# Designed miniproteins, single chains, part 76

Each design is a single chain, and the fold is of that chain. pLDDT is the mean over its residues in the fold that is shown.

## One batch from the design tools (miniprotein)

Design m2627
Fold by ESMFold2-Fast:
Structure m2627 (fold): chain A 95 residues (1-95)
Amino acid sequence: SLSGEEEMERLDAMGRLMQLLTRAIKNKRLPTPEEVAEIREAASRLSPGDLAGIFAFLAQVLSDEELDFLLEIVRKYLPEYVPLFEETVARRRAA
């Protein structure tokens, strides 16, 4: 089990990652170098399950065009997470 401090850091990282990704999508622009650094730091603090949860939520609320743009962001800045993202989106489409 996580300590209370680790749990708060995890929740903050989840919130920050989601804010940065949704900001880029809503503004229809790629993240700045500073935002990319924050995205990578936030993602590194999360488990694969936490990341899958974020991707699943975004896959449910975003349009197909917005999902394609998010995939571009993941491919460019989070390439290690592309398989997890694609698997999560495929599960959404199967359900």
Scores: mean pLDDT 83

Design m2628
Fold by ESMFold2-Fast:
Structure m2628 (fold): chain A 109 residues (1-109)
Amino acid sequence: MLQEFKEFLEKLEKASELVKEGKKLDEKGDYKQAGKKYEEAAKIYKELGFNYFAAISYDNAGKSYYKGGDYDQAIAKYREARALFNSDPSGQSFGDYLDQQIAKVEAEK
């Protein structure tokens, strides 16, 4: 239905704006708030079935939490991104990267 398509586009626009706000907060050094904005964007992308964009947003959230010293949140967001690829060969290189980030943060913890 046209209404469902409109709601879909409004959610996509909201997710895009959250990514932009997260980037702005990251650039200002407000890493924990940046992580939250990226996480909110990731949840919207995931709800809409855009698993690749959701994974990228969770990766950005993980990086922001890591820079903010919140290692537990960083690991959690990298794991959420990793779960979106769940042994899918098309996402293997990004999955391997996320596994490496998780191991790195666990070792620094």
Scores: mean pLDDT 84

Design m2629
Fold by ESMFold2-Fast:
Structure m2629 (fold): chain A 71 residues (1-71)
Amino acid sequence: EDIEAVIAEAARLGEKAGVPPEVFARYARDMLERGVPGHVAVTAAALIAVGVNILKELDPELAERQLEWLR
């Protein structure tokens, strides 16, 4: 498992969603430290990025709450 590649991919997905890359990098690191496989961590990050993009258009306040929860 390439931890750095997983973290970089999660950060890249966050940037595409307009989220600071550090937020998604921290999330991926936390998941990997808990023993979650890298491909699952990246998939979770991708789903969150898609959800954030949808919420930003429909409900910006809810999108901000979701990002705050990831802290």
Scores: mean pLDDT 71

Design m2630
Fold by ESMFold2-Fast:
Structure m2630 (fold): chain A 78 residues (1-78)
Amino acid sequence: PETTEIPDVETLTAQLNALAEGLAAKAAASGDKALLEEGIKVAEEDIKQASTLPPEVAAAVRAAAEALKKKLEEALKK
């Protein structure tokens, strides 16, 4: 039927992980606490939403979101 032209969830998860690492590094360098706090909230929501997904997809999304949260929390600490 309808073919999805949007990247698959696996591809999107990989892209989100790469963006998360870049954002965390940039935020840490700039010291923008508001950006870090917002990113942590987004990561927490993603972790929560991941629990509603199929196990394989949930694992990938959760891993990316947890990595983002951890990086942002470390950047927020210093």
Scores: mean pLDDT 69

Design m2631
Fold by ESMFold2-Fast:
Structure m2631 (fold): chain A 91 residues (1-91)
Amino acid sequence: TLTVKGVVLGLERDPATGRVRELLLSFSSQEEVDAFVKAARDAGLEAEIVSPTEVRVRLPDDWEKVVRLDPPASELLPMQAVTVTVTVPKP
């Protein structure tokens, strides 16, 4: 399990459901970005490095099985600090 603190630079919501489908996150370092991208991909998520401190992650319908957000996804706003926990499946 990886827990990181970042900032929400942008988010996309499904207009029909209000569910978060995509997050653009900023971290303090490339090391944090690399760790997050690795954990997200290991958890089966599509994650792309946008810049040394920015990552875009696509959230599938069942993303809450492997990702936890604080504050919760329903309360997330742009430019808000967020704690992201990714549960990486163990072999």
Scores: mean pLDDT 78

Design m2632
Fold by ESMFold2-Fast:
Structure m2632 (fold): chain A 68 residues (1-68)
Amino acid sequence: ALPQLQQQVLALIRQAVAESPSGWVPLTQKEIGDALGLPRKTTLRLLQTLEEQKLIEYDQAKKGYRLV
């Protein structure tokens, strides 16, 4: 189900944030998808849903994601 995949994406971002001194994840959408074995379109939809739910934030200047 989509909620299970959302939890996997959140877990990956949480781990990467914990390893990042700035709190921003230095991972692209493609790298996140590749790490989880997800198709690019599925990864994009999951990231968009998490952003809409205000669980993660993307910053174009930082070129990365963070937890909200």
Scores: mean pLDDT 79

Design m2633
Fold by ESMFold2-Fast:
Structure m2633 (fold): chain A 63 residues (1-63)
Amino acid sequence: AEAAARTAEEVAAEAIAGLKARAEQLSNTDPAKSAEYRQKMEEGIALLEEHLARVTAALRAAA
């Protein structure tokens, strides 16, 4: 269970890093909407992190 939780955390961390890099690139392309786009991306990342926390907690609790 712990190994699966760690793998999920690693995969999510890579995905989140990629999303942040892409959001920055897009923000630089359209500065007028940069704050709004960045905020929406951060909200999406927060939801993903919350879901990951629930999944990893469940995996660890089952061990």
Scores: mean pLDDT 78

Design m2634
Fold by ESMFold2-Fast:
Structure m2634 (fold): chain A 81 residues (1-81)
Amino acid sequence: PPVAPEGSVRHEVLSPDVERILIEVTMPPDGVPSPEFEAVDTTILRTAEKDFVDEGPQRVTSSGGLGDSRATVTTTYVHVD
């Protein structure tokens, strides 16, 4: 089974109908995010699906840090009804 990479995971409730999961992973200096990063993203998606009755549109953003390259994945789940 996949192991969580070096980084952080944060679950935020913005409103009764909107929830957000943030994943931050440090990227290697000369590479793309490792397979471990993809494993974390998949695991979080499955965990969120178990906890939510309905899932709305998903938004994914990625950004680099000023000093160190860091990939941030933000997934927002919105209850439609």
Scores: mean pLDDT 42

Design m2635
Fold by ESMFold2-Fast:
Structure m2635 (fold): chain A 88 residues (1-88)
Amino acid sequence: MEEVVDRYIEHTGDPWKGIDVNLALTGLMQALTIPGAFDSFEKLLETARELITRAFTPLYGDIARDAIVEIERMGLLQQAIDDLRSLL
């Protein structure tokens, strides 16, 4: 988990993007409790966005979704999911 956060911050060059990646990881962790959330990347994005939106605001839901897209582009999405599953 710390490796995913550190790599995301390094990739973006912005230490404040630690908030974005933590919202993404929170959305992913909550999505692990939802049946079918991992059936497709689009379902995962929609589920994580909706869960964070309900917990906080639509703005934070959108930030979480965008950060998950970037984590996937970095090739770290599967590592993040596996790390989160190991904590459950």
Scores: mean pLDDT 81

Design m2636
Fold by ESMFold2-Fast:
Structure m2636 (fold): chain A 92 residues (1-92)
Amino acid sequence: MVQLVMTVTDDNGVVKTVTVTVKESDTLEEAIKKALGKLGFDPDTIKILSSSVDPNLKLSELEVGQEFEVEATATKAGKTFTLKGTVTVLPG
């Protein structure tokens, strides 16, 4: 199991942080969707717009302490948000 911390800023400048536990066989995209889902975003609406690392990369291929930038869109309570975030790989 791998732990990730994700910090996201929305269109209104609201900053939120979440820690997610995922499998080493999961992709970075799957981990990001899980993290955003924990923040209350609808998982079916989550779209990765950009990432500083290939989102199809498995978490087993990432190094502890590695940090990524990500941009995504997602809906929450009927509103669409543009999200800018960082994801950091924690020691498991």
Scores: mean pLDDT 82

Design m2637
Fold by ESMFold2-Fast:
Structure m2637 (fold): chain A 66 residues (1-66)
Amino acid sequence: GEELRRRFEELKRRLREEEGLGEGRVEADFERRRVRITAFTEEVGRRAERLARELLPEAEIEVVLE
């Protein structure tokens, strides 16, 4: 519930500040416990995936490159 949403907001904030990933590049489906991240490079994608796994270990993390 609320704790999951709070951790997702922290993920979005850190990915924006640390990796330059804006609003449209980090999406959550809380019903399916899934997070989708669209990264500019494989290196950014790997860092984003590690952060997402640490903050949201219960979620399925999908990373795509664009």
Scores: mean pLDDT 81

Design m2638
Fold by ESMFold2-Fast:
Structure m2638 (fold): chain A 78 residues (1-78)
Amino acid sequence: MKSVLDIEDEFAELTEEQKKELEAILQELEKKTGIKPSRPYSSLKTLAEYNILWNEMVAKYIKREFPDVEIPPVEYVP
């Protein structure tokens, strides 16, 4: 686990709170739609950029479908 890429990916894009809530929301989404939220895992070539885009999309979806869940705003990470 002493990988610079892994460390940056873990701490750069999402806070620990965002990851916990996102994971719970993704599980609920999978149950409701039958779609696996981690399906595009093969697209992890540019992991940081992918996670930024993913967070933006999921944040909009969460606010729309799950307004009862408070999630801190997603910001761009360099």
Scores: mean pLDDT 50

Design m2639
Fold by ESMFold2-Fast:
Structure m2639 (fold): chain A 55 residues (1-55)
Amino acid sequence: MSAEEINQLIEEIINLAKTNPKARQAGAEYFSKLPLPVTLEQLKELLEIMKKAAE
């Protein structure tokens, strides 16, 4: 995954969290369970969970 793709993924997560309260709550719950450092696969899973909660 390129740096540009990583930045786009992070931006999408941030924008979804700002615009959708359900996505924010689901994302926060999932993220709180992750050990640091967070992997790229875990960030992708975070976005998918947030998208599902936004529906």
Scores: mean pLDDT 77

Design m2640
Fold by ESMFold2-Fast:
Order: structure tokens, then C-alpha cells, then sequence
Structure m2640 (fold): chain A 71 residues (1-71)
């Protein structure tokens, strides 16, 4: 299903963030908490967004956290 594809992308992005030495431990935790919340939200209520929209949203979060860590 589209939901299964979205969850897979979120889990892959979560793993990438956890393994990224460019992110602080705080930023890794914030990304992980958001990713886990989003997975649970999709499991309970489905998704109104496409896989591509979710991926772009997570990429935007990653860039924001990376920028905050350099501030």
C-alpha cells in the first residue's frame, strides 16, 4: 500500500539521520522522535500526502536541523 511505502521511506531517513556524523545528538533525537510520531500517525489515520511529499518534508527537516546545529 502507499502507507507501507511511506513508512519504509520514513524508517530509511530515520536510519540515515541516526548514522549521520554531521548531526548533533540533539538533532538526531529530534529527527527520530518526529519520524516515530509520523509513522504512528500514518498507522492510525493514514496519509493525505504522497511518498514524494513526505520525503521532501523529511529532507526539509534534516536541512533545518543541520542549519540549527551550525548556528
Amino acid sequence: SNEDEIIKVIEEKKKEAEEDPSLSERSKREFTLFADWLIEEIKKNGSSKSVEEVEKGLDTLYESLLAADKA
Scores: mean pLDDT 85

Design m2641
Fold by ESMFold2-Fast:
Structure m2641 (fold): chain A 80 residues (1-80)
Amino acid sequence: SRLALESVATAVYDLVKTALEKNIPLEVLRAMIDRLAETLDPEVAAQFREITDQSVKAMLTKSPEEAIEETRKLLEELLK
């Protein structure tokens, strides 16, 4: 479970970072997140969606650099 969670955390961070760098629309980002969540165990999928929802919220209210950093912090807290 910890290894699966760590892999998910890395994937979320990379996905959000790539989306911000390439100016991917939020609707497309949410669709990508949903497809990725469908491949995860249900217990991990719930935590993944919660983190990604907070990351998207940060993207709407903060600079790209701040949103990426906030996503990293949320993932680090999840892995504790």
Scores: mean pLDDT 69

Design m2642
Fold by ESMFold2-Fast:
Structure m2642 (fold): chain A 91 residues (1-91)
Amino acid sequence: SHMEKEKEEEKKFEEEIEKNLEKVRESAKKLGLELTEKQLEILRLQAKAAYYFEKGKLEEAIEYVRKAMELAGLSEEEKEKAIEELKKAYE
């Protein structure tokens, strides 16, 4: 079914994110930088947000952006301002 194909595409994308995060971790380590699990999770959430923006799923994309900003330690006001700017850019 069409929904099964969408789930397969999302799974392949999630697998690609994990492969790319491992490459980022290895590249950072070569530069003498150790990425924390928190930093990797922020990058993962940002990649998921970008995927949903490309699919035109604005609400899902914004949810991942909010989670990434929360984990990055941004204030509620900073998160809301950034989300408003994103909505204006994609509407």
Scores: mean pLDDT 82

Design m2643
Fold by ESMFold2-Fast:
Structure m2643 (fold): chain A 70 residues (1-70)
Amino acid sequence: ATYVAKTKEEAAAAVEAGWGKTVVITGLDKNGNVVGVGEYDVTSEAAKAAAIASAQTGIDNGYTVKVIGK
């Protein structure tokens, strides 16, 4: 599944949705250009917190964040 987050709450919820083992987090600028891509483990609370922090940092920088579960 794919989620598009525009707020910090949406970004956290998308990562917390429990996508098996990993999520791909993509930051998009206002023109739809990819500014960052990372693959994050979500199997532990510490790893999930790091993934959420990364996604929320994208939102804080004014980007749209796309979350894809694996």
Scores: mean pLDDT 80

Design m2644
Fold by ESMFold2-Fast:
Structure m2644 (fold): chain A 71 residues (1-71)
Amino acid sequence: MVEERIKRTREESPALLAQLDPQLAAEVGRILDRGLETAEKHLKEGNVEEAQRALDRAYAEVTALLTRHHA
């Protein structure tokens, strides 16, 4: 259900970003926007596995960034 993951990410992103400092929110937002754009392109091409990988990569980058700033 990669399409559902894309919708959920779009719906939840504003609330997540609102909890972060503006500079950190901008960087996280860029990562998520790029991941969503890449996933949507792969879905349009019929590449579901690549779309899932794009979302997983974006989530991993966000997690790494937040972990670095929390430390």
Scores: mean pLDDT 81

Design m2645
Fold by ESMFold2-Fast:
Structure m2645 (fold): chain A 80 residues (1-80)
Amino acid sequence: SPASEAEIEAKAAELERELGDPLAREAAAHAWEALRTGDLAAAERYLELAVEIALRLGSEKSEEEIRAEAEATLARTKAL
């Protein structure tokens, strides 16, 4: 099964604290769901979308920090 609603909710709350934007949070939640199901291509697309939204709508994190976090997440998933 894809990630449970509870798992998505927990990850969305974590990302909400980091991104602060509802649309970026939603895109990041989809990325986490894709990572949980092993769909790396979908996860990459959603993480890139979350980064783009965060950069456009404002974030306390720099573009470099946001991209580094997305890349680290994908690298960890590939290592599983």
Scores: mean pLDDT 61

Design m2646
Fold by ESMFold2-Fast:
Structure m2646 (fold): chain A 83 residues (1-83)
Amino acid sequence: SDEVERLRARIRELEREAAEAAERLGELHPEVIELAAEILRLELEVAKLLGRLEEFLKATRALLPTLPPELAAAVQRVLEEAE
C-alpha cells in the first residue's frame, strides 16, 4: 500500500528528527516527547491500515508502567485519541 509506505517514510523522518532533538535537548525534553507522540500516532495509523490496531494498542498499553512519567503521559494521550 502506497499509504503505508508513505506513513513509514514519515515515521523514519520523525525518528531522525527525534534522535537529533534528544541529542541536543535530552531524551525527556518536551519537544522530544512531542516527536515521540507524533511517531506513535503514525504507527497507530499503520497498525489500523494493516488490521492490527487492537493488538498494537494492547501492546502499547502494557508498556506504560515501564516508561518515564513524562513519556507515559504523552503515550496515554495518544492512546486516548485512538480510543
Scores: mean pLDDT 87

Design m2647
Fold by ESMFold2-Fast:
Structure m2647 (fold): chain A 61 residues (1-61)
Amino acid sequence: SELKKLEEERKKISRLIGEILRKIGDAIQEGIASGDKALMDQKLAEASKEGLERLKKFEEE
């Protein structure tokens, strides 16, 4: 049914967004805990790049 398809798409998107946000949050927490701004900036850039690549791939599928 159409409702089941929409529900599955919603779950997939929610999981993807949740994973991206978690990774960004982890990068911030690690940066704060280490007191290393350069490390935090690097991890944030990596998490953002990976998140954008994952979103782009999802859009193509």
Scores: mean pLDDT 79

Design m2648
Fold by ESMFold2-Fast:
Structure m2648 (fold): chain A 94 residues (1-94)
Amino acid sequence: DTFYEKGLEAYKNGDYDKAQFYLGLSGVAGSAEAYLKLGEMYYEQGKYDSAIYWYERAGKLGSAEAYRKLGDLLKEQGDYDRAKEAYERAKELE
């Protein structure tokens, strides 16, 4: 996936705007890993609402890891009910 590789290179270089663009295109093409990477990138920036959004999109594409990270983030935010739901979805994919 050319978009995923371009997005990862941009992320590695700290070009977050370019990373968002290419990882977004890769995710639209069905890459759960691309949306997971977007969630991680936003989490690193303290943009937790955006991180939650992209982890949920990655989980819906079949990433159990994304649902686990979503659960961890929701638990950090004190949203234990939504965290439990995210962990249950992760287990369903495993």
Scores: mean pLDDT 87

Design m2649
Fold by ESMFold2-Fast:
Structure m2649 (fold): chain A 68 residues (1-68)
Amino acid sequence: MEPLPPEEVARWLLENDTLENLLLVVATVENHPASAELRAIAEEARERIPAEVLEEYERLREKALAEE
């Protein structure tokens, strides 16, 4: 069986519509190389995440980058 491409996995996560799945898509795309299609899926996921959850994620990401 051929492994699913990242874009298919991201769409599956978006379809399951949980905060954890949406945040996982965003975090994966921002921290790893991604295609234009995968980035578009992540942008859609970002719009579906509550602003307070997204701000917390971005704060933790900036902290990690600053400590490096």
Scores: mean pLDDT 71

Design m2650
Fold by ESMFold2-Fast:
Structure m2650 (fold): chain A 91 residues (1-91)
Amino acid sequence: MSREEAERLAELTKSEDPAVRKEAVEELGELAFDPEAAKAVAEGLIKASKDEDPEVRNTALAVGLGLAGTSELPEVREAGGEAGRRLGEEM
């Protein structure tokens, strides 16, 4: 189920391995069009946008910016907008 998969991926954003966290963010982006996954996707994107690893952060900002323009789900759009704003502000 997409919700369970998104929740699993959100937990993977807490992995000690930055490569695993980056892949989890990319896979969360693929679930961003499922309403049942919206909350877990939004939470994972916001968390990853504040990650200690620059590649994980940049991946979350890029995915988030794309979703802010393409997702019909308010939670995902708002989280993506927040991530995209950080990219634009160079924060």
Scores: mean pLDDT 76

Design m2651
Fold by ESMFold2-Fast:
Structure m2651 (fold): chain A 92 residues (1-92)
Amino acid sequence: MIEKREELELEGIPVLVVTLKSGNPVDISRALEEALKELKEKYKEGAVVVTDGINRSAVAVIKDGKIVDYGFAPGDTRAGLLLARRLIEKLK
């Protein structure tokens, strides 16, 4: 179940943040796929952060409608955003 959705920018790149009430890996994977589909429809370049807000985050970065990088970060939403920023900087 989705708790919160936010859209922000890191280094000028749009980032969609989805917070779940559960850190279940299946729920995170499903939410990541759904968020990536939405992001690809709106932006040519962007990132998705799916997090339980406490223990884990999944991050994926897209460019030209394709996933170009992804990873997992242990920790809260801040850890997920730090990973997203690092992956975005690799696109420079």
Scores: mean pLDDT 79

Design m2652
Fold by ESMFold2-Fast:
Structure m2652 (fold): chain A 82 residues (1-82)
Amino acid sequence: NRIEEIEKEIEEFLKKLGKTFDDYISMVEAKELLDELKKKGLLSDEEVEKIIERLKEVVDLETGEIKAGELKDIILEVAKES
């Protein structure tokens, strides 16, 4: 199941950062995750572009950070719509 594999990859990525879904990550880290998901064939170019546009709506404009849980929700929503 593609959705389950995406969710697992997100969890493994956060574990490597020593973070949980309640923590904040930078847009650089978020884009690194999206690149890894794309490299593994779990996301298309179009899905990555759509996710990045949606992340711009939730990113803190002063810090450049997003809540990891919101990143997960956006990725999974876009993947389910595609």
Scores: mean pLDDT 85

Design m2653
Fold by ESMFold2-Fast:
Structure m2653 (fold): chain A 85 residues (1-85)
Amino acid sequence: SARSVEEILAELPAVKEAALAELEARGDERLKELVERTAELLERYARVLAARPADPAAAEAELARLEAEFRRLAEEANAEEEAKQ
């Protein structure tokens, strides 16, 4: 069955906490930061999806902005990686 946005929002904190605890134990600070930033964007996406039925046009505009922010984050991460090589 299709997962509701409410279920996604409810599960995100537990999944995030479990992942961050595992990465903390491994001492992987860079991957931990990436997980935290990605989780924040996913939480924002879930909120927009939950609001979409009330105002689809506004929700689509916000999704486009979040997509741009995610792409920028990926580009910054890739540029940093390339600069180190």
Scores: mean pLDDT 73

Design m2654
Fold by ESMFold2-Fast:
Structure m2654 (fold): chain A 78 residues (1-78)
Amino acid sequence: MTEEEKKKLINKVLELVSEYKENAKEFALKVLEILGDEEKKKELEEAIEKGDEETLKKIYEEVQEKVGELINEGAKLA
């Protein structure tokens, strides 16, 4: 991934944080869609359907960690 592509991705993620911060499910789905992680997105959708709170929490934590990682990378590039 190029530095420009990373910066664009980070900006999209930051926009989602501001728009969906009150809806963790919608936020996580949108982040995974932007990242192109179709497998994790399907896993999240399945966990939501099943009411698997443990898997939901795990995926939310992974998404939050990835978002923080991308934000930190963007700050270093700015």
Scores: mean pLDDT 71

Design m2655
Fold by ESMFold2-Fast:
Structure m2655 (fold): chain A 76 residues (1-76)
Amino acid sequence: PKAPDKTLPLEVEEAYIDANLTDEKDRLLARIEALLRALGYPEGEIVATLRRLSSMPLAEQEAVLAQLEAQYRAKL
């Protein structure tokens, strides 16, 4: 269901959207780190993967997360 309507100036709305995108990237990186640890990757590989992903666009981070989730499910 939809949240209640808000009326905001375009400038304020733009800033809000940009902040949400930044938070989403941070959440994806945290989830990727948790999955890498759960899958038993060595600390060096976890650090290297997170460092590489932090400079990648959101879509690439989501793709890696999906691959790790599939790998984790396959090991169950």
Scores: mean pLDDT 69

Design m2656
Fold by ESMFold2-Fast:
Structure m2656 (fold): chain A 85 residues (1-85)
Amino acid sequence: AMEEADRVISRLEEEAKQAEKNGDLKKAADAYTRMGFAYFLKGDYPKAAEYFRKSAELYEKLGDTGKAKAYRNFAEQYEKKYKES
């Protein structure tokens, strides 16, 4: 249900903000990744792309170049899908 997806997103946003405040970039990256997938499931591709980009930037700062590239690729693909649909 859309209402449940919105509640999940709200919790993930709070988790990401708390993780960033505490300097836990790994938890923040994970939370942004999950928000990207949650917005994707809602069909909100622009927001999905935005959160995958945030996740990719944090994984890059953590030295996880593989995850950074993967989520950057998802962001690019979902941005294109929104413009073409």
Scores: mean pLDDT 81

Design m2657
Fold by ESMFold2-Fast:
Structure m2657 (fold): chain A 65 residues (1-65)
Amino acid sequence: SSAIEKLVEEAEREALGRALAADDVSAEAMRQLMLEKADELGRTHGEEVGRAVREVAEKIRNLPN
């Protein structure tokens, strides 16, 4: 659980960093980056991790303006 939480947190920070570097900080851009990270982590750490990261990506999509 804590390992998954840490990986989710790192994925979120990495997505935000990439969006900032691209000068495109939007919910959609961050969601796409998080979904890419979910696929990567799912392949590397297992489907449970990929699923947890995808759940956070869907929450990012619903962030307020």
Scores: mean pLDDT 74

Design m2658
Fold by ESMFold2-Fast:
Structure m2658 (fold): chain A 93 residues (1-93)
Amino acid sequence: MEELEKLLERARAYFDAVLAMLKERGILSDEDIKYARELFEKRVEEVLSIPDEELDALAKRTGLSRETVRYHLLVRAVSEAVDEAIKRAKEKR
């Protein structure tokens, strides 16, 4: 799906911008950023593995399109990867 590729590109760009900001502020190290990227790609694979029928059921329940639901799941993957990287960084002090 052509739209999905553009949504993935947007999600990755957003993720990279957030990681760059957190590195500039000294919140995440290069090791933490690597961990966040690995976790994010794993979450992306999970989102892409969701059957269209499950996405359609969620879209019907929320009043959103399938593509909008998928994009929201990708944005959630960004947030989860960032949050886990920050937790890991705090524990390694």
Scores: mean pLDDT 81

Design m2659
Fold by ESMFold2-Fast:
Structure m2659 (fold): chain A 58 residues (1-58)
Amino acid sequence: IKEIAQRIAAALIRLGKQSLSAREASRETGIPLATINKLMKRLGKKSLTVDDALALSK
């Protein structure tokens, strides 16, 4: 989880984006789309922000 969150945060910073869709997060981090979708479902989110990634890393 923490490792996944760090990859998402790094991708957001690298791309200069405020949020990533599940497909974008999967593509930019190399994490399977199914894994990203499960995390987003647990958070009740449709997109991942830097704050979401930081929350997942705690």
Scores: mean pLDDT 74

Design m2660
Fold by ESMFold2-Fast:
Structure m2660 (fold): chain A 65 residues (1-65)
Amino acid sequence: SELVAKKTALAIDMIAISRGPVRVREEGDRIIITVEGESPAELEEMRKRAAEYSELTGLEIEIVE
């Protein structure tokens, strides 16, 4: 499934950017990514990636500290 592949790619990207633990949770049509201990630069990169994946998938993607 294309959506499953894109969700997997999103998770891998977030883990690769992250300096700390990453938790991914789905709630209906939303993906919630919880992060901890990120610097401003890493957080900004994660936010950009979330926006790109949101456009590609049509899903709401949120990053929560």
Scores: mean pLDDT 78

Design m2661
Fold by ESMFold2-Fast:
Structure m2661 (fold): chain A 72 residues (1-72)
Amino acid sequence: MEKEILLDASDPEAVGEAVREALLELGASEEQARYAARQVKLFAEEHPGATLRVRAVVEDGLITELEVSIAP
């Protein structure tokens, strides 16, 4: 399962929650979803005011790909 989402880095807490929920919906384990969400939240805190593009691929409950970038 693959998903791409756009998130406002001005609210790192909301970013973390959105990423966690998206990863769980894709079938990731709760532990992996929380860990990945924390990393994206930290990235958002380092880029206040940016729009983030987050792309995730989950296969067999494992996050196989996670890309975080700043959208134009």
Scores: mean pLDDT 81

Design m2662
Fold by ESMFold2-Fast:
Structure m2662 (fold): chain A 94 residues (1-94)
Amino acid sequence: SEEEKEKLIEEIIELLKELIEKAGPDQVKRMLREEARRRAALDIERVLIEVTELVSKGEEEKAKELLYKRLTMEELKQAKEIAERVLERVREEG
């Protein structure tokens, strides 16, 4: 549903905000690329890198719009799983 899609987008943005605060945007983008490539999720990789850059600049509404327009519900679920895995690694690395 549209409500489920909006909820997933909000959850992804909150994960990326926490990641950027803990590791900085350049490290987050590197780790997202590594995890997305491991999953053969190249389209999700490109979107997550662009979204991370927007969030790092405080352009949260543009980041949400990009996720809404470019990713399906299933791709948003996969994007969330990628971000969650990166958060686990960031917490382990310091």
Scores: mean pLDDT 88

